# Designed miniproteins, single chains, continued (2), part 44

Each design is a single chain, and the fold is of that chain. pLDDT is the mean over its residues in the fold that is shown.

## One batch from the design tools (miniprotein)

Design m5512
Fold by ESMFold2-Fast:
Structure m5512 (fold): chain A 63 residues (1-63)
Amino acid sequence: PPPRLSPVRRFSDAEIDAAAQRAVDDALQAGILSDDERDEALARARAVIRSHQRVSEEEQARL
C-alpha cells in the first residue's frame, strides 16, 4: 500500500485480541469474573482497547 498518511495504529487486531484475552484470563484466575461472563467480558475488553487506541492515535497525531 502507498505510504501516504496512513493511520498509525499501536496495535494490530491480533494484538488487541491477545491483550483482551490476557486481561480476561487474569480476571478469571483471580476470581473477579465468572465463567458465564467470559465471552461478554472478552467482547467488552476488545471494545475498550479499540476505543482507547483510537483516542491515543488521535492525541498522538495532534502532538
Scores: mean pLDDT 68

Design m5513
Fold by ESMFold2-Fast:
Structure m5513 (fold): chain A 66 residues (1-66)
Amino acid sequence: AAIDEAVEQINLAAKWFTGRELTDEEKAEIRAQLERVRAVSGAPVDERNEAALPLVKLVKRFLDSG
């Protein structure tokens, strides 16, 4: 499952940079945002970028929390 694999890769990156693992709630939030980005796959670039912004902000928030 591509999304589950992506969530685990993000968890490993978060652990590497912040020293903590993602909670089940945080993993669910990331999964939901990845599914949203996937749903607009093939849409115009502006729509894809807009869908990706919450995910980018979420990753930055986790990095800043470390």
Scores: mean pLDDT 73

Design m5514
Fold by ESMFold2-Fast:
Structure m5514 (fold): chain A 68 residues (1-68)
Amino acid sequence: SAAIDQMVDMIDRARAGADDADTDALRAMVAGLTDAQIDQIIARMRQRGYSDDRIAAFRIMIQNMRAA
């Protein structure tokens, strides 16, 4: 899905220390994510060859942002 690819790209830009606008967009996206969408993002990260450590860090980030 093009939408899932855009979400993964947004996460990459925010983690690389991109502009405040990318970070704000990431926060808004995370607040609106369903469990099914999180699973799709993780599947896309695996397809792109992301490490298990990077995927685990993403899961922790989502849990922390949803708990706050």
Scores: mean pLDDT 74

Design m5515
Fold by ESMFold2-Fast:
Structure m5515 (fold): chain A 89 residues (1-89)
Amino acid sequence: MEEVLEEIGRILQEIKEKLSDEVYGLAVRTLGKALEEARKSPEKALETLQKGVDEFYKKASKENPELAKEFAERLLDAGRRLIEYLEKQ
């Protein structure tokens, strides 16, 4: 779990450095909301993560389409792995 959280922290730091503060804030909010929901409903947490990453991609792609795709894929993968880990515990 801690390794996935460290990976997420690194992804967020890279977003903060390479994209706007608005896009960074959306990524942080998306992961935080999904993580909060994961303890109550893993299925709802996955839906929240997917929707938030889709919104992130739409905003970030207006700034840099290649970075938007890379970060969206990384956020979705890391977020899904974190939710799956919490579901099994």
Scores: mean pLDDT 83

Design m5516
Fold by ESMFold2-Fast:
Structure m5516 (fold): chain A 63 residues (1-63)
Amino acid sequence: SSAEIRRLQLEIEILEAMDVLREWMLKKSEDSPDYAELKEKYAAIKAETRRRIEELRRRIEEL
């Protein structure tokens, strides 16, 4: 349905916006002693976010 497609598109937009925010937060933390650990955690979150976006895009194509 059109409503379902719009919902999935909005979810993708939110995930993309959160990804940008996390990159910004990571940059602000580059002088932190925990930077390396934080960078690894954010990289894992980014990979999961991209995988979820791919799943959502596939669902839109199936509708």
Scores: mean pLDDT 87

Design m5517
Fold by ESMFold2-Fast:
Structure m5517 (fold): chain A 63 residues (1-63)
Amino acid sequence: MSWSEEGVELLRKAGYTEVTDETNEKSKKAVEAFQKELGLKVDGVVDDETMEALVVWLTLKDD
């Protein structure tokens, strides 16, 4: 698996502070929680769709 370092950082900024890397079981669960919350496919992988959803979600959260 090849998680984007930028995707991991975006998840942490989104409040998923458990996300550190793809080998951490807690990180995978945090990714799955985010995917479930946004209605994405829950596979625990930081792919292009997950990253796009993160960028959109963070834009909406920006005050």
Scores: mean pLDDT 72

Design m5518
Fold by ESMFold2-Fast:
Structure m5518 (fold): chain A 96 residues (1-96)
Amino acid sequence: MTPEELRRELEEAERFLAEHPELFEAQVAAEPPETEEERLERLEADVKRLIENAPSEEMKKILEEAGRVARELLRRGASYLEAKYAALRKMAELLA
């Protein structure tokens, strides 16, 4: 995945959420009742795999920072989707 491709996907995702906020809210409400520990473990596994497969050191740093934002939100009681989208927004910011 190139940085340009990632930025395009993030832009498309933001547009979709802006046009369909009710679908995002429904997905958040439909999340399984996971513990904070289970959500953090899943996030850490996902972030680790993305970092290991990152095409550049710059992308690894971006993924690490995005993962940090997501972990902080999960620890504050945010849903997995809310944490994931916050991480995607942080990635878009760092890629700009």
Scores: mean pLDDT 71

Design m5519
Fold by ESMFold2-Fast:
Structure m5519 (fold): chain A 60 residues (1-60)
Amino acid sequence: MMEEMEKLIEEVVELAKTSNYDERTQAIFDLGLELRKKGFSDEEVTKAVTEISERIQKQE
């Protein structure tokens, strides 16, 4: 499960490199919903979203 979450985080971060702000925001939202469907807790989803935001900020 943690490896699957890392792969999803990396996919959204990679998408953010070629997406506008609205597309990036939608992708992060969709990821949150997908992680919840896969059985991740609200705390784990929040950590994943935070990690994506931090990685994007470091690339900008």
Scores: mean pLDDT 75

Design m5520
Fold by ESMFold2-Fast:
Structure m5520 (fold): chain A 67 residues (1-67)
Amino acid sequence: AKKVATITISLPEDATDEEIELAAKKAAEGAKKYAKESGLDEVKLVFDTSPEKSEYATKLAEEKLKE
């Protein structure tokens, strides 16, 4: 079985695209470090905000995680 952790990041509903991009990048970098240090197979990032902003932030974070 894969060892998976989920990290939830809260974003304000009025967050700008720039703020969302910054939060997604920082979250992805932190998740990579945490996974490596903790021996996890995967870290999932969840953004607690409006559905549209959550989708956008998740997509950005997943792209950064693949780098």
Scores: mean pLDDT 79

Design m5521
Fold by ESMFold2-Fast:
Structure m5521 (fold): chain A 55 residues (1-55)
Amino acid sequence: MLPTPAQMAQIRALADEYLARVKAAGGSPEAEAARKEFFRQVQAILDAWQAAQDA
């Protein structure tokens, strides 16, 4: 089944909060890498959901 708007809002909120927490952590290079990887994973989830809609 397709995710609801509430699910998407939760993913966005999670990503935004994670980004803020990673940034607050002290700007270590690992924090930056974790942020980027997390963002890509969130994007992959959204892309997969959209692909499922088309298929």
Scores: mean pLDDT 70

Design m5522
Fold by ESMFold2-Fast:
Structure m5522 (fold): chain A 70 residues (1-70)
Amino acid sequence: ALSVPSPEEARKAMRELVEKAKRAEKEGDERSAASYYTAGSIYYIGLEFLASLGVPGAEEAAELAKEELE
């Protein structure tokens, strides 16, 4: 069974990872930045998958996540 956090919780987790990545980039820590961006991309893929299943709120959360990752 798919016991997944709400789409909004997944988007919030992704946002925190992107903010950490941008901070690491600003500090010259390219390795940590790449790691955080990779983790954020995994959350985005999960949100896209939930949107494809018609989970309420997932399409909107995936679109917002895409904008934050780009």
Scores: mean pLDDT 76

Design m5523
Fold by ESMFold2-Fast:
Structure m5523 (fold): chain A 85 residues (1-85)
Amino acid sequence: SSDLQRLQYLLDHRHHPTDQVLALRQLVEKGLLSEEIKKLVDEAEEILKKIADNAGAPEDELLKLSQEARRKATEALELALKELS
């Protein structure tokens, strides 16, 4: 499906976690993804919001948050690909 192709493209090209989360959020809102994946998307969104709200924080803290957001977004994306296959 076109949704599967888009999600695979986002995973393969390591797009910014914001783009991955936005794509996954659209599928969550359509009721196409499990509550487990929705939870990962919610958690990634909260971390991304924390980064935006704390732009003046030390670089090491922002890097750790960025890595956590990317990890959760990637996990959600991989699970979504399996559920939609």
Scores: mean pLDDT 82

Design m5524
Fold by ESMFold2-Fast:
Structure m5524 (fold): chain A 85 residues (1-85)
Amino acid sequence: SIEEQVKEAKEKIGPIAEETEKTIGPGPKAVSDKLVKELYELLKKKDLDGAEKLYLEAKKKGIGFTKSSVEELLTKLLEERKSQL
């Protein structure tokens, strides 16, 4: 179901974002801000697969998101998936 897909997306992205924040800390904030902006543009285009890929690439490179920014973006991802009935 759509609700199950939304939960799965949150579960996949949430842990990655949390691990990245714990590993990187506040040091690369400028890079994190750029990633947040790029992720927001992908969400605006409704490119959920691109957004997930960006998260995975960021983790691979050791680049993180701030917790507050991640929470806001996850909320937007959930809202976008819910709008697609």
Scores: mean pLDDT 58

Design m5525
Fold by ESMFold2-Fast:
Structure m5525 (fold): chain A 74 residues (1-74)
Amino acid sequence: SKEDIVEQMKKSLLDYMKENGLDSPENVKKVEEIVKKAKEKMLKAKTEEEFDEVVREMLTEVQKIAAEAKKKQA
């Protein structure tokens, strides 16, 4: 289901943050908020193209959080 795909993506993104030492409570909350917003859009998507676009936006936002977190640790 779409819900199962979203939960798997959430786990993978949080695992990525943990493996890179970026899983502070603040960063975890930001990633969870991004995934929550993406889930709402994914559930409303009527086409595969709309779904894929939401996934790309979600990944881009998580990448920004990871980049800013890495700067803070440098």
Scores: mean pLDDT 83

Design m5526
Fold by ESMFold2-Fast:
Structure m5526 (fold): chain A 68 residues (1-68)
Amino acid sequence: GMEELIAAATELGRALAAGDEAAALRAHKQLSVLGGVDEEEAVRIAREGLARRDPDGAATRLYLLATS
């Protein structure tokens, strides 16, 4: 339900901030199944954060999506 969506989105942001790619992929897949965050948008934000060497910015953006 909604609490599971919030928990998964929060975990995705936390995992990206920690550099834990395995945890980030698991949380991302769970969000896709639950439909709480657009999977393509989440992947795009994560990839841009990695390419720019800005994982904190990516985590902040995902946190804002999770709490909006």
Scores: mean pLDDT 62

Design m5527
Fold by ESMFold2-Fast:
Structure m5527 (fold): chain A 92 residues (1-92)
Amino acid sequence: MKPEVAEQEKKNALKFADELIKRAREGLARLESLPPTPETQELIARYRDIIKRLEDIKKKIENAKTPEEVFDANVDLTLAAMELALAERIAS
């Protein structure tokens, strides 16, 4: 068994989660500065959902005790990253 590998993966996941949360919050701030249109409100709702999910995933990573729990959290984090990338593309 390699506990040091799980700890490194956990640290990498936390760093990535923090980077995604920062990126999502910066995107949300830009959208909130725009005129309130239906498209802008839809994107704001998507960004808020993504931020909440990323914060929940970060807590899951922080509480992970096993390599399997770290792996599961990383899968969730990857999916959230893809959703953020799609939202950023729509906001462009």
Scores: mean pLDDT 85

Design m5528
Fold by ESMFold2-Fast:
Structure m5528 (fold): chain A 62 residues (1-62)
Amino acid sequence: SAAEAGERAAKEGNAAAALAAAHEGLQMDDPVSAARAAEYAIKAAKTKGELALAKQLLERAK
């Protein structure tokens, strides 16, 4: 699931991969997993741009 992919990416410190997982979850109409992946992207974010995109994806998943 997007949530599992996001969790793995965040544990590896890969914000870009966590963001990609959240986006994929939204494209597959899985908002619950997309929201979890976006939360992991927020935790992994190292730049203002990554954080802003992660928050935007989380909002879209609602």
Scores: mean pLDDT 84

Design m5529
Fold by ESMFold2-Fast:
Structure m5529 (fold): chain A 71 residues (1-71)
Amino acid sequence: MKEKEREETIRYVADSLIAVGYLVEAEILMKQGKPKEEILKKIDEAMRYAKRSGNKELLQKAEELKKKVEE
């Protein structure tokens, strides 16, 4: 029982870390002046993983970054 709970927690944490990775990648692309479409693709992936993890703070950060790129 506890082992399955640990595996689910690890997967949940992994989804959160993947979302953070995509956000960092999007920020780097923004600083490098990469195309808006490429940056938005990374943000959309970050939002997807943030939603899967249930991390509302991470989702909020992704949404704020998306607004900055769309301006």
Scores: mean pLDDT 78

Design m5530
Fold by ESMFold2-Fast:
Structure m5530 (fold): chain A 97 residues (1-97)
Amino acid sequence: SLDDVIEALKKAFEKLGYKVKEIKRLSDDVYELIFEDGKRALVRITKISDDEYFASVSFDDGRRYSIGIKKISDNEYEVTVVDEDTGKEYKFTIKLE
């Protein structure tokens, strides 16, 4: 579900050192992340297939990330985060409970 996709995204950002304070759903596929330091990011999610999603993340300070999310089991997601400013790629296996 999109709720599981958002939870996997949150956990991936936490692994990158971001502390997520609040998540607001703005529309069916758009969310706002509010971080403990007061930064904000808009997340737009696109469904690619039944088990694959793409997210674009735009921070209020101009930083951008492109994120691939692949469901690999009922509670596990492979999340690939591309930092659009540096070109650096991060890959995480996220398990939801």
Scores: mean pLDDT 85

Design m5531
Fold by ESMFold2-Fast:
Structure m5531 (fold): chain A 100 residues (1-100)
Amino acid sequence: DPEADLAALRRIAELVDEALAAGLSPAEMLARLRELVATLDPASRVVAALRKAAANGDDEFLSMVTLAVILAGLAEEGVSWEELLKRLEAWELGGGKRVL
């Protein structure tokens, strides 16, 4: 359902924006994403994929989706490249295990 997928992506974007504004760590953001995804419409293919990733501990997939949402939001907000690089560096410093 394209409408369910778009609704899910908007809710994820809102959560990511709120988490970044609150200064949450990548690990805290992923925990909030797992909680959110459990409450979203399972008819969405995006929600189904994210639920499967969360259940399997696929933090790499969850991190990639989170990064894609951040990049999409930054394109609309005009965030500087310097700020983007600082956020990505902080993300990678979160551990060689790709724990976000």
Scores: mean pLDDT 69

Design m5532
Fold by ESMFold2-Fast:
Structure m5532 (fold): chain A 81 residues (1-81)
Amino acid sequence: DDDKILEELAEFLRLLGEKTGDERLYELAEKVLKKDEDAVNEAVALMVEILEKNLDREKQKELAEKSPLEQIEIVKKLVEK
């Protein structure tokens, strides 16, 4: 369900914006919901950066076998802490 993936990406960006104070992330979240391909690619790159920074190689390997939706849920939990 592409719409659900985009909603979860937008929510991840809003959580990251709240934690960092970066208002650009709220604008990016709105663009993701509008299916802007560049915005979606930027959101995915930010997600990958957080995952690589917070997870060791074994956990990254486990994550690669998960669905995109599950990967977003994991990164949201990392940001919320």
Scores: mean pLDDT 81

Design m5533
Fold by ESMFold2-Fast:
Structure m5533 (fold): chain A 86 residues (1-86)
Amino acid sequence: SDEEKIKEAEKLIEEDPSPENFRKAMDTIVELADSGDRETLEKALKLARKVLEKAPPEMISDAVATLLYVVGKLIELELEERRRKA
């Protein structure tokens, strides 16, 4: 399911780039980030970086915000892991 969502989002931004399809890809990234496991977050980060790389100028701000959202989730996960070691 998540792997299929990622492939669909990649196809949308690579084969049919439009503001609507970039928004759909960003929505997918946020859904994946909210799922909360490290593997899913790493996949969401990779997709967010691809969205930012391909985003038209008018969507750069939204693409950056989406990337930072995923990074924030990864930072929280890392802090939780470090807290458990202490």
Scores: mean pLDDT 83

Design m5534
Fold by ESMFold2-Fast:
Structure m5534 (fold): chain A 88 residues (1-88)
Amino acid sequence: MPSAEEKERIAELLREAARAAAAGDAERAAELVGEAARLAALALGFSEEEAERIGEQARRETREAWARLGPAGTAEALAALADRIAAL
């Protein structure tokens, strides 16, 4: 299980991503989600190579979600994810 400090850092990155999404900054939101996913993978014991791949996939999935949900929907989803991670 990730440490409390690691969970807090991941949740904060997702909250920053939600704010970027709400502001209409799709690329910043995707970058922050990718970094959060990479850190989560490292905290779960994945290798650096695997963590980078997971981060890249999370960036792509965030752009795809943006195309479907728009800024407000993406922001809501990311904020909800941050709350779930913080509660773990």
Scores: mean pLDDT 86

Design m5535
Fold by ESMFold2-Fast:
Structure m5535 (fold): chain A 99 residues (1-99)
Amino acid sequence: MVEEAREKAERMRRAYELLKEAVESESLEEMARLLERAREVSRGLLEDRLAEVLELVREGASLEEVQRRAALAATSAGLLYIAYETEARILEEQRRREE
């Protein structure tokens, strides 16, 4: 359980970093590359949000619109990272109390 929460936290931290870089990107091509990497790293945890942003890129949405949607995906990744890190800490504390 602790190991699973830590693994999910690490995946969300990496996805957050990639999405933050995507928001700062000056091209749709570079942003799409970073979004695809974030999708691979997150392994389904952000699928709906990342699919939505990638569809906007495919439909030829403006850079500004894609950046706005990518920023929402980054926020979701950051919140999930904090949630999984907190879960891991609680589970570790419970394990120590049971020793």
Scores: mean pLDDT 82

Design m5536
Fold by ESMFold2-Fast:
Structure m5536 (fold): chain A 99 residues (1-99)
Amino acid sequence: MSHLEKVSKELLEKYEPAMEALLAGKYEEAAKILKELTGEEVPLDKEEQLKEIYAWMLAEFLKAIPDREEAERLLETMKETLKSLTEEEIERLEKAVEE
């Protein structure tokens, strides 16, 4: 548990600058930060940038889970969740990041 908690905190800190830029409406800056962290181009869209941040954070978190079968099931569940994100759900995730 302590290991996964530490990984979770480190991932939040790693993606915090991109999240702050996104929440400030600086989508071009957020996309640049995400490209530096992931090597991938991200659209200049709030919803897509938020999905990308969570997708990368979850990918790194999943690597820390010892049970590979559980990690694969969680990944499938999260892919469905990211696809179904509504404007209200995005706002809820933003609130969680903002404290």
Scores: mean pLDDT 67

Design m5537
Fold by ESMFold2-Fast:
Structure m5537 (fold): chain A 119 residues (1-119)
Amino acid sequence: MEEEIRERLREVFRKAAEIAKKNGHDKVAQALEEAADRGYTPDEVRELIRKALEEEGYPKEAADFVASAIANAVRELREALQNGDKEKAERAEQTLLYIAENIDELVEGARDAVELEKA
């Protein structure tokens, strides 16, 4: 069961990496591939994706926001798989894939949200 959960997470990370790469996010794709291979925790994934986004030229605050969204989706997916909740697992996977496809849109939205929080 634990090994099956790890393999399922690897499959989802690889799918997300392919989507990110197709949308021009090569460093994010590399980070997701590394997460697939190393079995990182959600917090380790968050830091890895944040660094990748910063290396792609995104501001730290926006990178932190998007990286946190990815890490939360990974946490939800892991918990759902551990609990045998297929519906929650499918939803968490869809969320992660959506984030990978819409990084540019989410970064712009995160910039607006950060400015509002500072007001």
Scores: mean pLDDT 81

Design m5538
Fold by ESMFold2-Fast:
Structure m5538 (fold): chain A 138 residues (1-138)
Amino acid sequence: SRRDKLLEELKKALEEVASLLVGIRILFQDNPKLVEATRLLIEILDLLYKAAESTDPQKRNELIKKIEEKVKKLRETVDEAAPDIHPVIYEALRKIIDLIEKLVKEFPNLSQEEFIEKGLETAKEIVDILRKALKELS
């Protein structure tokens, strides 16, 4: 189905984001706040995929609420880490947080297919942000 094709594209985009985040975590493994921030972000991406995959509206709403709570914790963790992380990484993580918050706020107004499409657009933009950040550090 069209939904299954969109979900497969979303899964691949999110796997690319996770791979880039693992790279950042390895480069900065001695920074415990950045390690925590990348772990929280990977958990958020996993929850976004589960919400996109779910056909149960109640389960989707519960997953979105968990994402909102984890995004707030991620923002706090990144802001606390700001003095100890490279400014390029801080700016990249802040932009990613803003994109996820926007997607979550739009959720109640989106059909399941529209949410998957918006999720895919968001994941692709996160890939671009992370690739640009890593290029500036190389």
Scores: mean pLDDT 87

Design m5539
Fold by ESMFold2-Fast:
Structure m5539 (fold): chain A 68 residues (1-68)
Amino acid sequence: SSEEEFEKLLEKLRKEAERLKEEGRDDLAQAVMDVIEESKKKNLSVEETEKLALQRLLETEAARAAAE
């Protein structure tokens, strides 16, 4: 079901956030955690959640580059 796929995606995103934090990428880890919370709050689909995660990761890298 879509609910099962959504929960599975959130678990994968949590694991990715933990990995990013272990790599010293706390900014990217926080971006992923923010996506998880926003996806729950807005009841986003699996596809929308994946797209949002990619967008937020790209925005985070761009913001870091701009803050030099």
Scores: mean pLDDT 83

Design m5540
Fold by ESMFold2-Fast:
Structure m5540 (fold): chain A 115 residues (1-115)
Amino acid sequence: MDFEEQLKKLEEEIKKNPNNIDAYIKLAEVYFQMGDYEKALEYVEKALEIAKKNNDPLGILRAYVLLGELYEKMGDYDKAIEAYRKAAEIAQSLGRTDLANYFKKKAEELEKKKK
């Protein structure tokens, strides 16, 4: 998989539209796949900031889900639990009850791993 080509395309998308939440999330996903968790975190945080400024609940949800996965991979279970709980709250506010229950269970699973 050519990560350099993917990064270049996504960076060009952001240059054309700095409010493109999807491009920031995809950049974070590429860096996550590369094992660059620091850069992945930076791009997810930018996506979350833009989504909050634009009152985009789907963008906020997507950013918190990826933050939860990223922190879980980094071993920061407290931050992962917080992110998944926030994802569940947004999913519930959108009427996506099955998705909200999924993230609640994911947070509960991580609480058990802290024992």
Scores: mean pLDDT 86

Design m5541
Fold by ESMFold2-Fast:
Structure m5541 (fold): chain A 100 residues (1-100)
Amino acid sequence: ASVKSLSFTYTGKSGSTVTITVTVTATEGNGTYEVRVFVNGELVGSATLTVEEGQSATATFTTTVNKGDLITVIVTRLSGGSAEVTVSVNGKEVGKIKVS
């Protein structure tokens, strides 16, 4: 399976509850994708998204974070084609990755 990751450091106030939104858009064929979210290497949650070409599906995760925490999003292509993945925190985009 193809595996891609995006990591970023949380720079806001410690003890904050954040919503991490992972949007997967299938760009080349239909596909099934596993999304896993980690904070400092500890699994916060996971979801499996099945997406038709040209469509998007979203997984949402809520967790408490401290300033300096490393947030890692791992997307694994389980089957199908390429996807663009957008990661947002509290509605603000923090990065994009391509899974192929």
Scores: mean pLDDT 88

Design m5542
Fold by ESMFold2-Fast:
Structure m5542 (fold): chain A 75 residues (1-75)
Amino acid sequence: TEFLREMAIRTIESMEKNGAISKELADQLKAEIEKSKTVEEVLAAIERAKASLTPDGQKRADALIKSLKAMKEAS
């Protein structure tokens, strides 16, 4: 779970630097992910944030969700 949280946080930070997500939303989403205890909670937080992202941001979020789901199934 730690590794999955770190991957999610890094992706959100990258999206913030590229303008795909606002700083306020990125900070909130990172806080939610850090407090998440399960992969399902991390996935739910990212899914909820997708509605507020640009089309490019939504594609990045979808790729992250697929990666996290694949890693969960491999574990």
Scores: mean pLDDT 77

Design m5543
Fold by ESMFold2-Fast:
Structure m5543 (fold): chain A 98 residues (1-98)
Amino acid sequence: SVQEKILKELEELLEKESELEGKKITLEELKEEAEENADVVESAYLVLLILEGKIIEALELEIKKLEELLKKSTDEESKKKVEEHIEKLRKLLEEAKK
């Protein structure tokens, strides 16, 4: 289904985001962290939303998180990568809302 495709693409984008932050965190490790820290950690809450199939909420939260990361970034190359990632998530959000 369209939702299953969006969910898979979102999971792949989360793994790439972890690499951009310099973290060697797998999607499985993020899922484990979500179960323990969803109430105190936004990244854990995002993964929990994905696990519950709340794709629109997950995409909106991830976009907000990346926009905050973009504001804190001082490196132009990192900014470009984050902006490209945000654009991909926005396209997925538009598809999810259809």
Scores: mean pLDDT 64

Design m5544
Fold by ESMFold2-Fast:
Structure m5544 (fold): chain A 59 residues (1-59)
Amino acid sequence: SMAEAVAFAREFLRRHGLPEELLPIAMVYAADMARRGVPREEWEARLLAFLRAELARLA
């Protein structure tokens, strides 16, 4: 569900010690994965790769 995707994004940021400022983009990405039917077991790896790429571009 979309609520599950949002909860996943929040917990992901807490677990990985990532800035709260990334919450909106992480939530949108997680919701998009849920909408497209990405397997739940792939969510962590995909979101991590996405956020790493975003942070690398900002550095």
Scores: mean pLDDT 82

Design m5545
Fold by ESMFold2-Fast:
Structure m5545 (fold): chain A 88 residues (1-88)
Amino acid sequence: APSPYERLLETIERTEARLNAGELTPEDIRRALEEMVRLFEQMVKENTDPLKLSILMARIIATQTEIWLKHPEVSELIEETSRRLAEL
């Protein structure tokens, strides 16, 4: 089975690809962000290497910024997601 690290990378890459293709609905964005938080929380709980955590956090933030630029209507969802990640 893929590791939480590999699953989170795949989720980020899939979300970025769908965003660039114009295929993401607000509901798709919500689900993608919830999955990213869930997988990142799992990695923290499993004591994943801090460098891997920092790399994935940077990628999540970059993806959230791209989403916000195209879908400003989900700004509150992005703010809440960022708050939850910062509390880990």
Scores: mean pLDDT 87

Design m5546
Fold by ESMFold2-Fast:
Structure m5546 (fold): chain A 69 residues (1-69)
Amino acid sequence: SELEKIKEEIEAILAKPEISEEDREELKELVRKYAALSDSADYAALIAEVAKKLGLSAEDVLKVNGIKG
């Protein structure tokens, strides 16, 4: 599924030992795509996981522009 593919791409970036600026921009784009395709529950679960990995609040990730460099 497209949602599964996007989630795998996000998890692949988050698995890197160091996240570059290019990786952060890719994460922003992938989160945007996931938001467009997912229901509220699936989206909330993914955002919580991304926020935890990046050390950000779920609210910051939800705003997409909140992913800090």
Scores: mean pLDDT 68

